# Designed miniproteins, single chains, continued (3), part 105

Each design is a single chain, and the fold is of that chain. pLDDT is the mean over its residues in the fold that is shown.

## One batch from the design tools (miniprotein)

Design m11650
Fold by ESMFold2-Fast:
Structure m11650 (fold): chain A 83 residues (1-83)
Amino acid sequence: HMSRDQIVAAVRAALEAAADADGQVTRSQAVAVVRDTLAQLGQLSQAQIDAVVSAMQQRLTGDRHTVSTVVSVVARTLDALGL
């Protein structure tokens, strides 16, 4: 069993690996990286992963975001899911 903080740390590490020199990712890259990371961890149901992706698509406006902004959306959604 992974803690919520361990899940958030894994998502952050994956996003940092995908980020450019300014610590930014595109919205589509962020969605793909987060979806794949959460699926690989095996800690969330498909419905929970879909909820995280939906929250990202609604809250991340425009085409580029910092890793920290993406992580904050993911973390808040995990908190809302009771993780």
Scores: mean pLDDT 87

Design m11651
Fold by ESMFold2-Fast:
Structure m11651 (fold): chain A 87 residues (1-87)
Amino acid sequence: MLEKLKELVEELRRLAAESRDPEVRTLLLTIAHEFEELIKKGEVPTEEQIEQIIATLERVRASTRDPATRALLDRAIELLRELKREL
């Protein structure tokens, strides 16, 4: 589990770097940082925490009209759903 969480953090940081939307970039970096703090404590996020993050990303996705930003958010959401299935 921790290895998958580390891979997710790296991918979220990559998606943030590719994002041209400063709000989306900040959001993805915040999520990555929260997961890194859990990794440092030897903890994993709860299913409920992941669901809340997904809901936040889906709301941001619904508010954006940029197709590149939508595709990037769709990728972040899918990675979080994959992590949730492994809990």
Scores: mean pLDDT 86

Design m11652
Fold by ESMFold2-Fast:
Structure m11652 (fold): chain A 89 residues (1-89)
Amino acid sequence: SQRRLQSLLQRLLGLLDQLAQAVRDNSPEVPSLYAQILDLIGQLSRLDPELAGQLNRLVSQAATAYSQGDTDTALQHLDQARQLVQQAL
């Protein structure tokens, strides 16, 4: 359903923006926001497996960069994920 896809992408967009802010703030909420995004990507994989795969790779790369203290690289990967979601809307 196009309506279901749009709703899911809009929720992903909001969570990606929240995660980017949490990363900038070095917030303790980063792991919980990351888990919520992965859950939504899992739901997206049933509707658009190619987009879900691209988002999973970018968000995983962001998590790896953040764990290494590379906040700038983490934010770049999250911005790329945000752009993909925005293009799919």
Scores: mean pLDDT 90

Design m11653
Fold by ESMFold2-Fast:
Structure m11653 (fold): chain A 91 residues (1-91)
Amino acid sequence: ISASLTRLSPTTVQITVKIDEANNLTLVKLSAADKRIAATAVAKAGETISMTVQVSDSGTTFTVEVIEVKAVGTEVVESLLAKITLPPATP
């Protein structure tokens, strides 16, 4: 798996995640530090997803979590594959 965060402007962030064919169903979550903004995408094995998120506040810290979802018996188990934190825009 590979994941990247790119700040396109003080208020715009692009997330790109490539899921390996060996992974199961994968959930990508983007959260702001104060939980104001959250975006979620679901990817299949071997898929590449790209999301662009715009915020009104350039001081926002973003966290991206890439989570693999597996069925184990009667339960759904989530495994964190990657976690990336993008700090606030610097002047």
Scores: mean pLDDT 69

Design m11654
Fold by ESMFold2-Fast:
Structure m11654 (fold): chain A 86 residues (1-86)
Amino acid sequence: SHMPPLFIELQNKLKETKNFVKSALENDPRLKEFEERIKKLEKKFEELLEKVGTNDQAEAPLKEINELLEELEKIKEEAEKIVKES
């Protein structure tokens, strides 16, 4: 089934950010905090998917999706700064 484009973007950014932090965590234990933050966002994303139901005519709650995207961008920016300074 087709997910709304914004949901696909959120899912892709979650995967990308999670993989980046996991790779960086092997070299810097400060990234452990970011792994925990990502786990919280994954839980919120799963709750969001439950709230919109199955793949049948799901309405995307734009505000909640945008909040998750903003939090992911903050995590990515902060983690990239730590990696760049290491």
Scores: mean pLDDT 73

Design m11655
Fold by ESMFold2-Fast:
Structure m11655 (fold): chain A 83 residues (1-83)
Amino acid sequence: SAADDLEALAAAAGLLGRREAERLGFSPAAQEGMGETWADLARANTPEDLTMLAARWERETGEAIRSREELVEAARRLLAEEG
């Protein structure tokens, strides 16, 4: 469902935001804050926020993201790899 897609995207975005902050040497509290920032871009679900999220996703993973549908597919793959 659209709600399930949004929750998957938010969860995966949070994971990547935390990974970015960890890579940059941020504290655990700052890592959680970065995870929340990325997850909020997903939950806002506006074209502008999703475009920003896709650009960040490509930078962190190297995967080209061309649509919201590809973002959701990438999110589900990432969550499967972590679970």
Scores: mean pLDDT 84

Design m11656
Fold by ESMFold2-Fast:
Structure m11656 (fold): chain A 84 residues (1-84)
Amino acid sequence: MTFEVTLLSDIPHNPAFKRGDSFTISGDSPEELVAELEKQLGITLDDAQRAKLIKALESDYPLSVTLTDAATGEPFAVLLKPIE
């Protein structure tokens, strides 16, 4: 599975990423895609935020999702677009 991730906000405590930046994540399962997103952005998601992200990744449509970094409590937003 491959998704293009576009940042709709700046990332908490990661100045390397800014609103409008995009990158690709790939994995064989939604759980692997979540782990890759956490790794790429340097964030941590709790179980509730991971479940929310997995549900968005199971959609057949491009979806924006707002998540919360568990380490900082700060929100951030991403657009998830499946790549064929």
Scores: mean pLDDT 82

Design m11657
Fold by ESMFold2-Fast:
Structure m11657 (fold): chain A 82 residues (1-82)
Amino acid sequence: SHMEDLARGIAAALLGIGAGAESTFAKDHEGAARVAERAIELAEETIETGDEVAREAAEIGLKTARAALEAAKAGGDGLAAA
């Protein structure tokens, strides 16, 4: 069903966010940023086209993905400044 496909998309976005956070800790900031950007894209698409339940989950995912992207960029900038 359409809702099942959207739920898979949200799950993929949330898993991507978790992987991005781990990569950021390992100082793979470029890889972490790419994963976070993809998670943001999937969350934004789900917010636009999903029903109310899918949108709620995607909004949480989006906030987490944005935080992960900011952390990845900050880590990369810190290395460049050193």
Scores: mean pLDDT 63

Design m11658
Fold by ESMFold2-Fast:
Structure m11658 (fold): chain A 78 residues (1-78)
Amino acid sequence: SIFEEILKILEEMEKVINDKSLTPEEQRAKLDELIEKYREALLNYFKEKGYSDEQAELLADFYAEVIRVVADRKIAEK
């Protein structure tokens, strides 16, 4: 399911954020890829729920931005 895909992406993001072997630059690069996957999964999820393409894009972009801000803050606190 798309929901299961979203959860797996979030678990991968948590692993990257907690990986002390990676530099902050390497963490950001890996998170950029995961955030894009997250955005696409959310876009598909909202479309399945009956949102218009425009509404689904706005929602997916908003939640992707929220997760980016949270991830950046967690990296900066290390």
Scores: mean pLDDT 86

Design m11659
Fold by ESMFold2-Fast:
Structure m11659 (fold): chain A 65 residues (1-65)
Amino acid sequence: SSVEEAIKRMEELKKTASEEVQQKIEFIVGVVRRALADPRLTEAQKEHITDDAMTAVESLLKAEK
């Protein structure tokens, strides 16, 4: 699924970051993984959470440089 691919991408991007930013990305990935495991959320809600998470990760990496 596109969501699993996005999680994989976030894990790859984490490798390029400082230790402090890696911890922040790990927290964001954890939020996405918990959302995926929540049967109360719709597919659309899970995709929205994942898209927001990717934007947050990209913003953290851009701010670090």
Scores: mean pLDDT 83

Design m11660
Fold by ESMFold2-Fast:
Structure m11660 (fold): chain A 75 residues (1-75)
Amino acid sequence: VKFTVVFSDGTVKTFNTNEEAADFVLKHAEELAEKVEDPLRRTAIILRGIGDALDILRMKFEEGQTINVDLPLPE
């Protein structure tokens, strides 16, 4: 089964499982947060990543489904 995740920066990734997709989204959010000095923006990126990952895990995606995530945050 394939899941396609589209990030707000235009990055597109395909995964074989919901767990793999959720883990990638969390790690991507952590990496984005590490590069941000503003504590509020850093927290917002992490929380958004957690939310997106939980949505991926909570929902049973059909094969070929595309999911849009709100990463990275606008300035």
Scores: mean pLDDT 70

Design m11661
Fold by ESMFold2-Fast:
Structure m11661 (fold): chain A 78 residues (1-78)
Amino acid sequence: TEEQEQKIVELLREFGKKDPEVANRLLQKVRELAQQEIEKRGGEVLSQEEVFEVLIESLKSMPEAKELAEKVEEIYES
């Protein structure tokens, strides 16, 4: 929902303000995994659900972002 999206965006924005370097690495990781998934699908655009899966996977792959991954996953599942 739009409310869930707003909560996730706010969390990501706060995370980026606290650790811009880590946030930049997260964005690079998300782009890398999203590109791999797009290529796997023959160039088809990712669904919103697939974008969230890529985001969660990217966060979980970063030790410094594991707690953020848990919070994002919690919002997405609610």
Scores: mean pLDDT 76

Design m11662
Fold by ESMFold2-Fast:
Structure m11662 (fold): chain A 75 residues (1-75)
Amino acid sequence: SSEEILAELEKKAEEIKDMIAKKAPLKEIEDKMNDMVRFAQDAVAAGKLSDEQIAQADKILQEVGKLVQEYKDSV
């Protein structure tokens, strides 16, 4: 369901945040971010999300992407 897709995106975002908190290798964080982006893109392409849910997914991706960029700039 679309609710399960959004829940999985939130879970992936929390996993990335945990990796940043633990100072995991940048490459592993970037690989997880790329996985998360692809998961979201696949859900959109499959028509599984409404326009409002696409906007919500985009917000989650932008928020975690900003944290990844800040971490990259700090390393």
Scores: mean pLDDT 86

Design m11663
Fold by ESMFold2-Fast:
Structure m11663 (fold): chain A 61 residues (1-61)
Amino acid sequence: MEEFEKALEEVRKARKEFEEAQKRYFETGSPEAREELDRAGQEYLRKHQELVKIVEELKKK
């Protein structure tokens, strides 16, 4: 349970950073904003995969 809540918080945090990076990229179009967008997107996917793994373990009981 605690691991699930922690993973969910990490996903929320990563998603927010990804959304902020998307907004910055759309507003500036700078190479730095593009790199931050790629990094934030990869981090979000990684955190999401960790959450999925925990959910699968919970379903297994």
Scores: mean pLDDT 80

Design m11664
Fold by ESMFold2-Fast:
Structure m11664 (fold): chain A 87 residues (1-87)
Amino acid sequence: MYVASEEQKKRAEELEASGEISYENIKEAVELQAEALGIPLKELVARLLAQAILAGDEEMVELLKKLAEELGVSEEEIEKALAELKA
């Protein structure tokens, strides 16, 4: 199946590296990535939040927590994402 993973990984890394870490930028980036990957927005937010937690990126954790709260992402979805990243 079409992977799109390399380009989407680069896009996510560029947005993290840009230093333009605003709520609007994170929301736009995550929405675009979810659409391109064909996965639910809530699932992608949970994965990105899990990655930020594991990396100890407090700024990203705060921004992604706000987005997760707005979207109604559950604690279970975040825990699943953490488990997947550790596996």
Scores: mean pLDDT 72

Design m11665
Fold by ESMFold2-Fast:
Structure m11665 (fold): chain A 56 residues (1-56)
Amino acid sequence: GEELKRVQREIAEKLRQIGDGIDRGLAEAQKLRAQGASQEQVDQAILDGIRAGRPA
């Protein structure tokens, strides 16, 4: 019913936020990689993106 749709919308919204954070982290990692950054810096950018995109 309506409750299920509400919960699904909330989950979808949280997943969109998480996905946005991942996309941001990956984009930053790709930029760093293109600049010749170390693998450690690339990995850190991905982790930072994930952390920034997750709900508080």
Scores: mean pLDDT 77

Design m11666
Fold by ESMFold2-Fast:
Structure m11666 (fold): chain A 120 residues (1-120)
Amino acid sequence: SIIDEIKKELTEFFKKMLEKARELLRDPSVTLEQLEAEINKLADEAIKRFEEKYPDNPEIVKIVKDTINKMKEILLKYAREALAAGRTDEAIEEAVNRAYQEFQKLLDETIKKIEEILKK
């Protein structure tokens, strides 16, 4: 189903963003601005892929774009916390775990919105 595909793709995409953020946070030479630029690039590329894959479902694409932008903001919030804590392994893993928990809540909300569109 389209719902299962979107669930899978958003989950895989968020995990890719988490791994990228983890790698960048572990590098003390990487600034927050550089991390933000890389995460923004990944988000923009994902949005473009969803627009290309679902050209006949603009309302679903809009929900997915809004979700990807919220995923990005969740990740950047926790990345800032890890930076403020001095980029320790413990702080990075705490940030990653909390970001994933917030993502799961966001994903549930996103899927409910898509289900409502598909019922129309």
Scores: mean pLDDT 86

Design m11667
Fold by ESMFold2-Fast:
Structure m11667 (fold): chain A 79 residues (1-79)
Amino acid sequence: SLKEAIKKGIEAIRKAKSDEELIQAVVDFVREAIEKGFSREEIETIVRNIAVYAYILGVKPEVISRAVEAAQAEVDRLL
C-alpha cells in the first residue's frame, strides 16, 4: 500500500549515516517502488513525504534537493 511504502521510505532515510547514503537510499527505494508497480503519481507522493520528513529530521536543504533530483532522474530513466 502507499502508506506502507511511505513508512518504509522514512525508515530507510532514518538508517542513513551520511548525506550520500541518504541520497542513495531514496534512489534505491524509488527503484523498488517502480519494480512493485507504483505509478509516477504515487512515487511523487512518496518522495514528497520522505523529503518533508528529512527536513523535520534536520537534513540540509541542499541534500534534500539532491535526493529529490536523483529520485526524479531515476523515475524518468525507468518510466
Scores: mean pLDDT 83

Design m11668
Fold by ESMFold2-Fast:
Structure m11668 (fold): chain A 68 residues (1-68)
Amino acid sequence: RTYTPEQQAAIRAAAEATLQKLIDEGLIESGTVRVTADEVVVSINAKSFEDQTKASEAVAGAIRAALA
């Protein structure tokens, strides 16, 4: 539940890199991530619920990989 500073950095890097790729590919309009010791909040703006769902799954997958 509580993330270490190294885990916070890894989560932020993975989420930001994934969000930037999705923006560059035109799948989402914008995205931000906020990481603290207690929570991870990812905000995604997409033109459709389908694109938003795909983007959310991609970011979640990247975060899980970063914490493995």
Scores: mean pLDDT 82

Design m11669
Fold by ESMFold2-Fast:
Structure m11669 (fold): chain A 92 residues (1-92)
Amino acid sequence: SEIDELKKRIREVAERTRALAQQHLPPELAAEVDRMIDEVLKAIDNEDYEGALLNVARLREFLAEHGAPPELMAAVDEISRLVAELVELKKK
């Protein structure tokens, strides 16, 4: 299904985001990013796509406050876009 393909893509981008955080951030901040990504994926698994979108926004704000590089910010923006697609599909 389109929803299953989006969920698969979100998980792929989320894992890439974890790797980028580990590469570019101090270990303590990378660990917080990991926890925040876990909360996004948990919301998606519970079909709380609006909650997942809020959790991605919190992750983006956290990364911006800590000077994350453009590549990491772009990965989070990709997650946000895919989660927004899930929100719109659930309304139909």
Scores: mean pLDDT 89

Design m11670
Fold by ESMFold2-Fast:
Structure m11670 (fold): chain A 75 residues (1-75)
Amino acid sequence: SRVEEATELAIRLAELLAERQRDRVSPEQLAAFLERARAEARALIEEALAAGVSADELIAALEEGIARLEAELAA
């Protein structure tokens, strides 16, 4: 499922964003952000697709964002 694939990528992107902010934001705030991201990711992906965003384009953008954040965190 494209929705499932995009949802998993969106959650991974959120986890990397949280890791980038680890030293600047409280663990409590990061945990709350990740809980909300995991709970809402599927609905947001479905909303984007319903709004006319291409599934392939969305997945490609998420993969690019993940690769960029992974490179940033490795530096």
Scores: mean pLDDT 85

Design m11671
Fold by ESMFold2-Fast:
Structure m11671 (fold): chain A 91 residues (1-91)
Amino acid sequence: SSLEEAKKEQEEIKKKAEEKLKDPEVAEKAKEARKLIEEILELLRKLGAPEELIEKGREVLEEALYRAIAEGKIEEFIKELEEAKKYLEEQ
């Protein structure tokens, strides 16, 4: 039951995000967020994070991106990604 519930919740989040992505402004911000995600993952790789952790991190950040889009919080998510990148660059 919990697995089916989690899948339904993910499908609902994805559908809400896809509707919001029809807005070109939201789509452009989503591209910016994806670029920041890849830059963060590359920094983590350079700092010695194992590939298994990088791949898991990508999954988590992609899910967080879709949730942020669905909730109308893409700008806050981008700021969080920028802060995370800055923190990692200072390591």
Scores: mean pLDDT 85

Design m11672
Fold by ESMFold2-Fast:
Structure m11672 (fold): chain A 72 residues (1-72)
Amino acid sequence: MDYEKLLEVVKKVAEKLREKGIDPSKMTVEEAIAAVPDLSEEEKEMLLRAAKEFGVDTLVELYNALQEKLLE
């Protein structure tokens, strides 16, 4: 998995949510994807697969897991 590209996708989603006045910390990965309909199928699959791989539900938990992985 390309964790660097995935982190950029997570940041893009969080930015889009903030533009809509939505707090990303309150969103599950699936809710975040539904709230950002302009995501590509590849970006959606990357987010869902990573959430499963790290065993996380929320977008913020996924972001934290990715940051820890990239610091290794």
Scores: mean pLDDT 80

Design m11673
Fold by ESMFold2-Fast:
Structure m11673 (fold): chain A 64 residues (1-64)
Amino acid sequence: MEELEKEIEEGVKLIDRAVLETIGRTSLPKELVEEIERVKKEYEAKTGKPLPVDEAEKLAREKL
């Protein structure tokens, strides 16, 4: 049980550090990037039509 508390604290610090270091004004969040790729793949697989990144980003933002 004592180890769980320490792992939680270590995990929180890792997340906090990762958030600070991952914050790039020129970089999209990884979650958004993954959603964009998912939307593009789904759209192309269903319709056979290419989905431009701008449209994919719009759809991803709406679904997030």
Scores: mean pLDDT 63

Design m11674
Fold by ESMFold2-Fast:
Structure m11674 (fold): chain A 85 residues (1-85)
Amino acid sequence: MSPREALLEALRLLREAVEAALAGDLERAKELVRRAMQLLLDAGLISEETAERLIADGIAVLETASREELEALREELERGIARLE
């Protein structure tokens, strides 16, 4: 997997995580964040320390963000995906 392909797949997983959180499936959302960061780590795009921090920060956002904030985040992720495709 190329770095661009890994980043694109990670963004798709993060979009699915936000969609799961919006649907009330927080456990699914957290698992998708972990999978996205593992993909970036395996691709050599981030360090293990960065992956751990981004997982913690991502989960905190999913647990604390309002519906409006999650909808805005989904829109940002969709824009990021479109730019890489």
Scores: mean pLDDT 86

Design m11675
Fold by ESMFold2-Fast:
Structure m11675 (fold): chain A 91 residues (1-91)
Amino acid sequence: SIEPIPGIKSIEITIDPEDPTSATVTIEADNKESLVEAIRRLRQYATEVEILERDDKKIVLRLTFENKEALEKAIEEIKKLFPNAKITVSV
C-alpha cells in the first residue's frame, strides 16, 4: 500500500510533446521537509532527474522515464501519494 504524503499544495506535470518519456514537474509545498520527501518519492519512478529551479518551498524538475507507459503509471502513483494536492497534467 502507498502511504499519502502531507504538506504538498500542488503538482503540475507537463509532458514534453516532442518526447513523451519526459515531463517537467513543478511542486509547491507547505514546508521544506514535505518538498524533500516528495522529491525522494518521485525519484523512485524516474530513470533520470534534473533540477531546473530550486526554492525553499518550490522545485521544478525534469523527469525522464523508461517509456511512455512508465510515465503514465508514475502519474497515477503520484495521484495516490498526494491525494490532497492539486494535481494538473498537461502536454
Scores: mean pLDDT 83

Design m11676
Fold by ESMFold2-Fast:
Structure m11676 (fold): chain A 62 residues (1-62)
Amino acid sequence: MADPRVPVTRAAGAALLAVGLQVNEYYNLPQEHIEAEREAVEAFIEELKKQGLSTDYVEKAL
């Protein structure tokens, strides 16, 4: 059976990346803030992998 959490997780990952990119463009954030956002997303992906959830969508969005 399809895991209903997978589509929600993919949408959340895409939203986090979109917010990070939008904030960088709007506020001209330093590179350090961009790297911190990326690291947070990567940590989230690692946690999802440990739980057996698909991360392909989030990884391709990076």
Scores: mean pLDDT 58

Design m11677
Fold by ESMFold2-Fast:
Structure m11677 (fold): chain A 85 residues (1-85)
Amino acid sequence: MEELLKKIAELSKELAEKSKDPEVQKLAKKALEAAEKGDAESAANYALEAADKGKATGDPEVQELAEKLEEAAHELGLKLLEERR
């Protein structure tokens, strides 16, 4: 869990810095803040939204970061579902 939150924070920070799309920057910043707060559910949700928007950009570096963020967010989401009673 902690390792996934750290990875989401790092990828979200990079996506916010490299993307010129204000919506991607906003969602990536929200994912970063949620991950730093330890809010795994919000971190996963904002990260997935940031990734979807990032993948829609024409920037291949942003698309690569978005794909990595999507993978980390899906992994975190699955872990949250498996640990839910």
Scores: mean pLDDT 82

Design m11678
Fold by ESMFold2-Fast:
Structure m11678 (fold): chain A 77 residues (1-77)
Amino acid sequence: MEEEDEKLIKLAEELKKKAEEAAKEGNIFEAEVYTSLALMIASIAELMAKRGKMSEEAAEKLKKIADEAQEIVEKAK
């Protein structure tokens, strides 16, 4: 589980970077796609944490990354 937690966090961070870059380029649709993917990962992580299948710390980090990505894209609209 630990290694999978790290992989999901890295994936979410990559999605946030891609969303931020797309938003800066004015590609709002692409930025929204990356943000939606990050939010889906965070939602699944929260459900897994509630069931003891993932650390609460990892789920919280994923939620924060996804929320930050969404905020960046919303400010770029």
Scores: mean pLDDT 82

Design m11679
Fold by ESMFold2-Fast:
Order: structure tokens, then C-alpha cells, then sequence
Structure m11679 (fold): chain A 95 residues (1-95)
């Protein structure tokens, strides 16, 4: 169960990273609405990854280094995507 939850969290981090990368690509192309959509998707996926990683840690009687690392990575991706959302929203308001 804890290892399965860790695997789910790792997969969610991978998807969050892909969404963040797509958002950055659209942002660089000046497609702010598409960028915002993908950054919001990255936040949602990263949040779900954090929930699964924390659930794995809480369910395990022994330390889970991979789950702890995944929780930190998901937290970083969530903060980065939230910062980029604010940046895009400001750029949209300038128009």
C-alpha cells in the first residue's frame, strides 16, 4: 500500500512536470490563456502528488525516502506553477 501510494505520487509528479513544461512553452509563444490552463493543471496534479506522498509516509511504519523526496518535488512544482499563474494573470491584465 505505501509503495503503491508512492508510485502514484511519482506518476502525478511526472504529469505535473509535463503540464508545467507545456505551460512554459505556451507562455513563451504568447499564448497566455493556454499557458494559464496548463499551469493550473500542474498545480492540481502537484497537490494530488503531495496528498499521495503524505498518505504513503503516514501509512508506512518505516522511513520512505522516495515518498519524502516526491513530496518535496511536488511542493516545489506546486509553488513554481502558482508563481507562474500570478505572472500570467498580471501579463493578461496589462492588455
Amino acid sequence: RPLELTAEAVELVRKAREALEKGIKYYNEGKFDEALKYFKEAVDLARKAMEKAQEAIDASPTPLPLAQLTLMEAGYLRRKAEELIKKVEEDIKKK
Scores: mean pLDDT 84

Design m11680
Fold by ESMFold2-Fast:
Structure m11680 (fold): chain A 96 residues (1-96)
Amino acid sequence: DKEEERKRTEEALAEAERLGFEIAEAMQRSPEEGEKKAKEARELARKLNAINSETGVVGTALLGIVRAAEKDPEKALEYAERAILTARSAVELLSK
């Protein structure tokens, strides 16, 4: 059902956005706290990538946020914001 897929993707985007920002912030506070959040994000991304193309875009964006936060925690919040906005645009395009 296309409407159910759209709702699932919207919920995935909201969860990924929240977790993405939490990871970026946690990685700035401590590597241990950041790694715990990163494990949660990697597990969520695996589940999202297995559902459909739209949720796969969300999962890919979340993995990108994790990698950015591990490389440069200070820039991770800016990357997270941009990655989520890009994912929202890509999901809208795929949903047409």
Scores: mean pLDDT 80

Design m11681
Fold by ESMFold2-Fast:
Structure m11681 (fold): chain A 90 residues (1-90)
Amino acid sequence: SARDLALQIGKIIREAVEAGIRPSDLFELALEILEKRDPALAEIFRRALKEPNLLDVARALIAEGLSPAQLQEILDALREALEILKEKKE
């Protein structure tokens, strides 16, 4: 559901903020990672990130008809970006 997706994205953002990482830096790197693998999915995610809150971001992603695998690719890119930025800061 959109609520579950928003909670998953929100958890990654919270972990980033707790590690001293700006959400904008997290999203920029996640988009770069996603662009290398699936440029069309990266563009969909970039458009969704224009929404004012995470629930509306999640709704926009679901409205695009993304498969569970595509939604997981977005979550995986966010997680990979988080780990890279944590290592770069330490």
Scores: mean pLDDT 85

Design m11682
Fold by ESMFold2-Fast:
Structure m11682 (fold): chain A 92 residues (1-92)
Amino acid sequence: LPPRGTLAENFLLEALKNENKTLAKKYLNILKKQAEITVKSPKAKEYAKHFFAGVEAYLNGDKDTAEKYFEEALKLDPTDYVAKEVLKLIKK
């Protein structure tokens, strides 16, 4: 989690790139709801926790906390394109 390139995940990434905080929060909530029904494994649940916490920290302006959460998420799933792209936004 999240699945790479899903519509909601791509919309979240675009909202973050466009600094549209309201839209980003909307898609974050959609992804959290999807995770409740689709994420079954403990490792995937831990990944989801770090990913969502990272997005929330970034939206609150806490870039240092967001960076740490996304780095932990990428340790659990280094192939996640969206987590990599959000981490690039944090480091700008």
Scores: mean pLDDT 76

Design m11683
Fold by ESMFold2-Fast:
Structure m11683 (fold): chain A 100 residues (1-100)
Amino acid sequence: SMKEKALEAIDKFYEEMLKLVEEAYKNGISLEELARKFREVRNKLIEEMKKLGLSDEQIEKIYEIFDEGFRKVMEALRNGDLEKAKEILKETYEKAKEII
């Protein structure tokens, strides 16, 4: 179903975002680079959701969920708290899945 494909896309992008968070924590990438990559990943996810026929309301809610979640992840990483950053990322991912 389209719903199953949308959930699979969110799962894939969650895994990609998790790797980016871990790389930023290890100083493999800067927080500025992480923020740029987060926006790129979010935009790709939104484009896939549009192709799968999600409504404008669903798209807007998912965008807002990821935008807010990414801000909180960035705050946790600035404080050196990897476990909190991962927790926030997981909660953000779960909230996005509820919209589908």
Scores: mean pLDDT 85

Design m11684
Fold by ESMFold2-Fast:
Structure m11684 (fold): chain A 94 residues (1-94)
Amino acid sequence: MVTESEITSEREKEAALRAAEQGLQRAGKPAVELKVEDSTVTKIVIDTPEGTILLYRIEHIDKETGEKITYSVVVAPDGEVVATAISAIKKLEP
């Protein structure tokens, strides 16, 4: 079963944003600061026979460029972040 829900807790949002930042840093990407007020975080829960996988979809609005950047963070059943990727960059219309 797959379940999607928006994270409304600031504490949970911060945890997901910090995980994304650490994953990007490990991947050799430029340092980025993801702010809670500029980000929407969706939690996707995927049940497998080996355990539950969590996927966080982070949509961040860069106020300087006006671009919406989407990050994906994959968390294994043991709680370790196993992948972080930039999924999309979209310029927002004025």
Scores: mean pLDDT 72

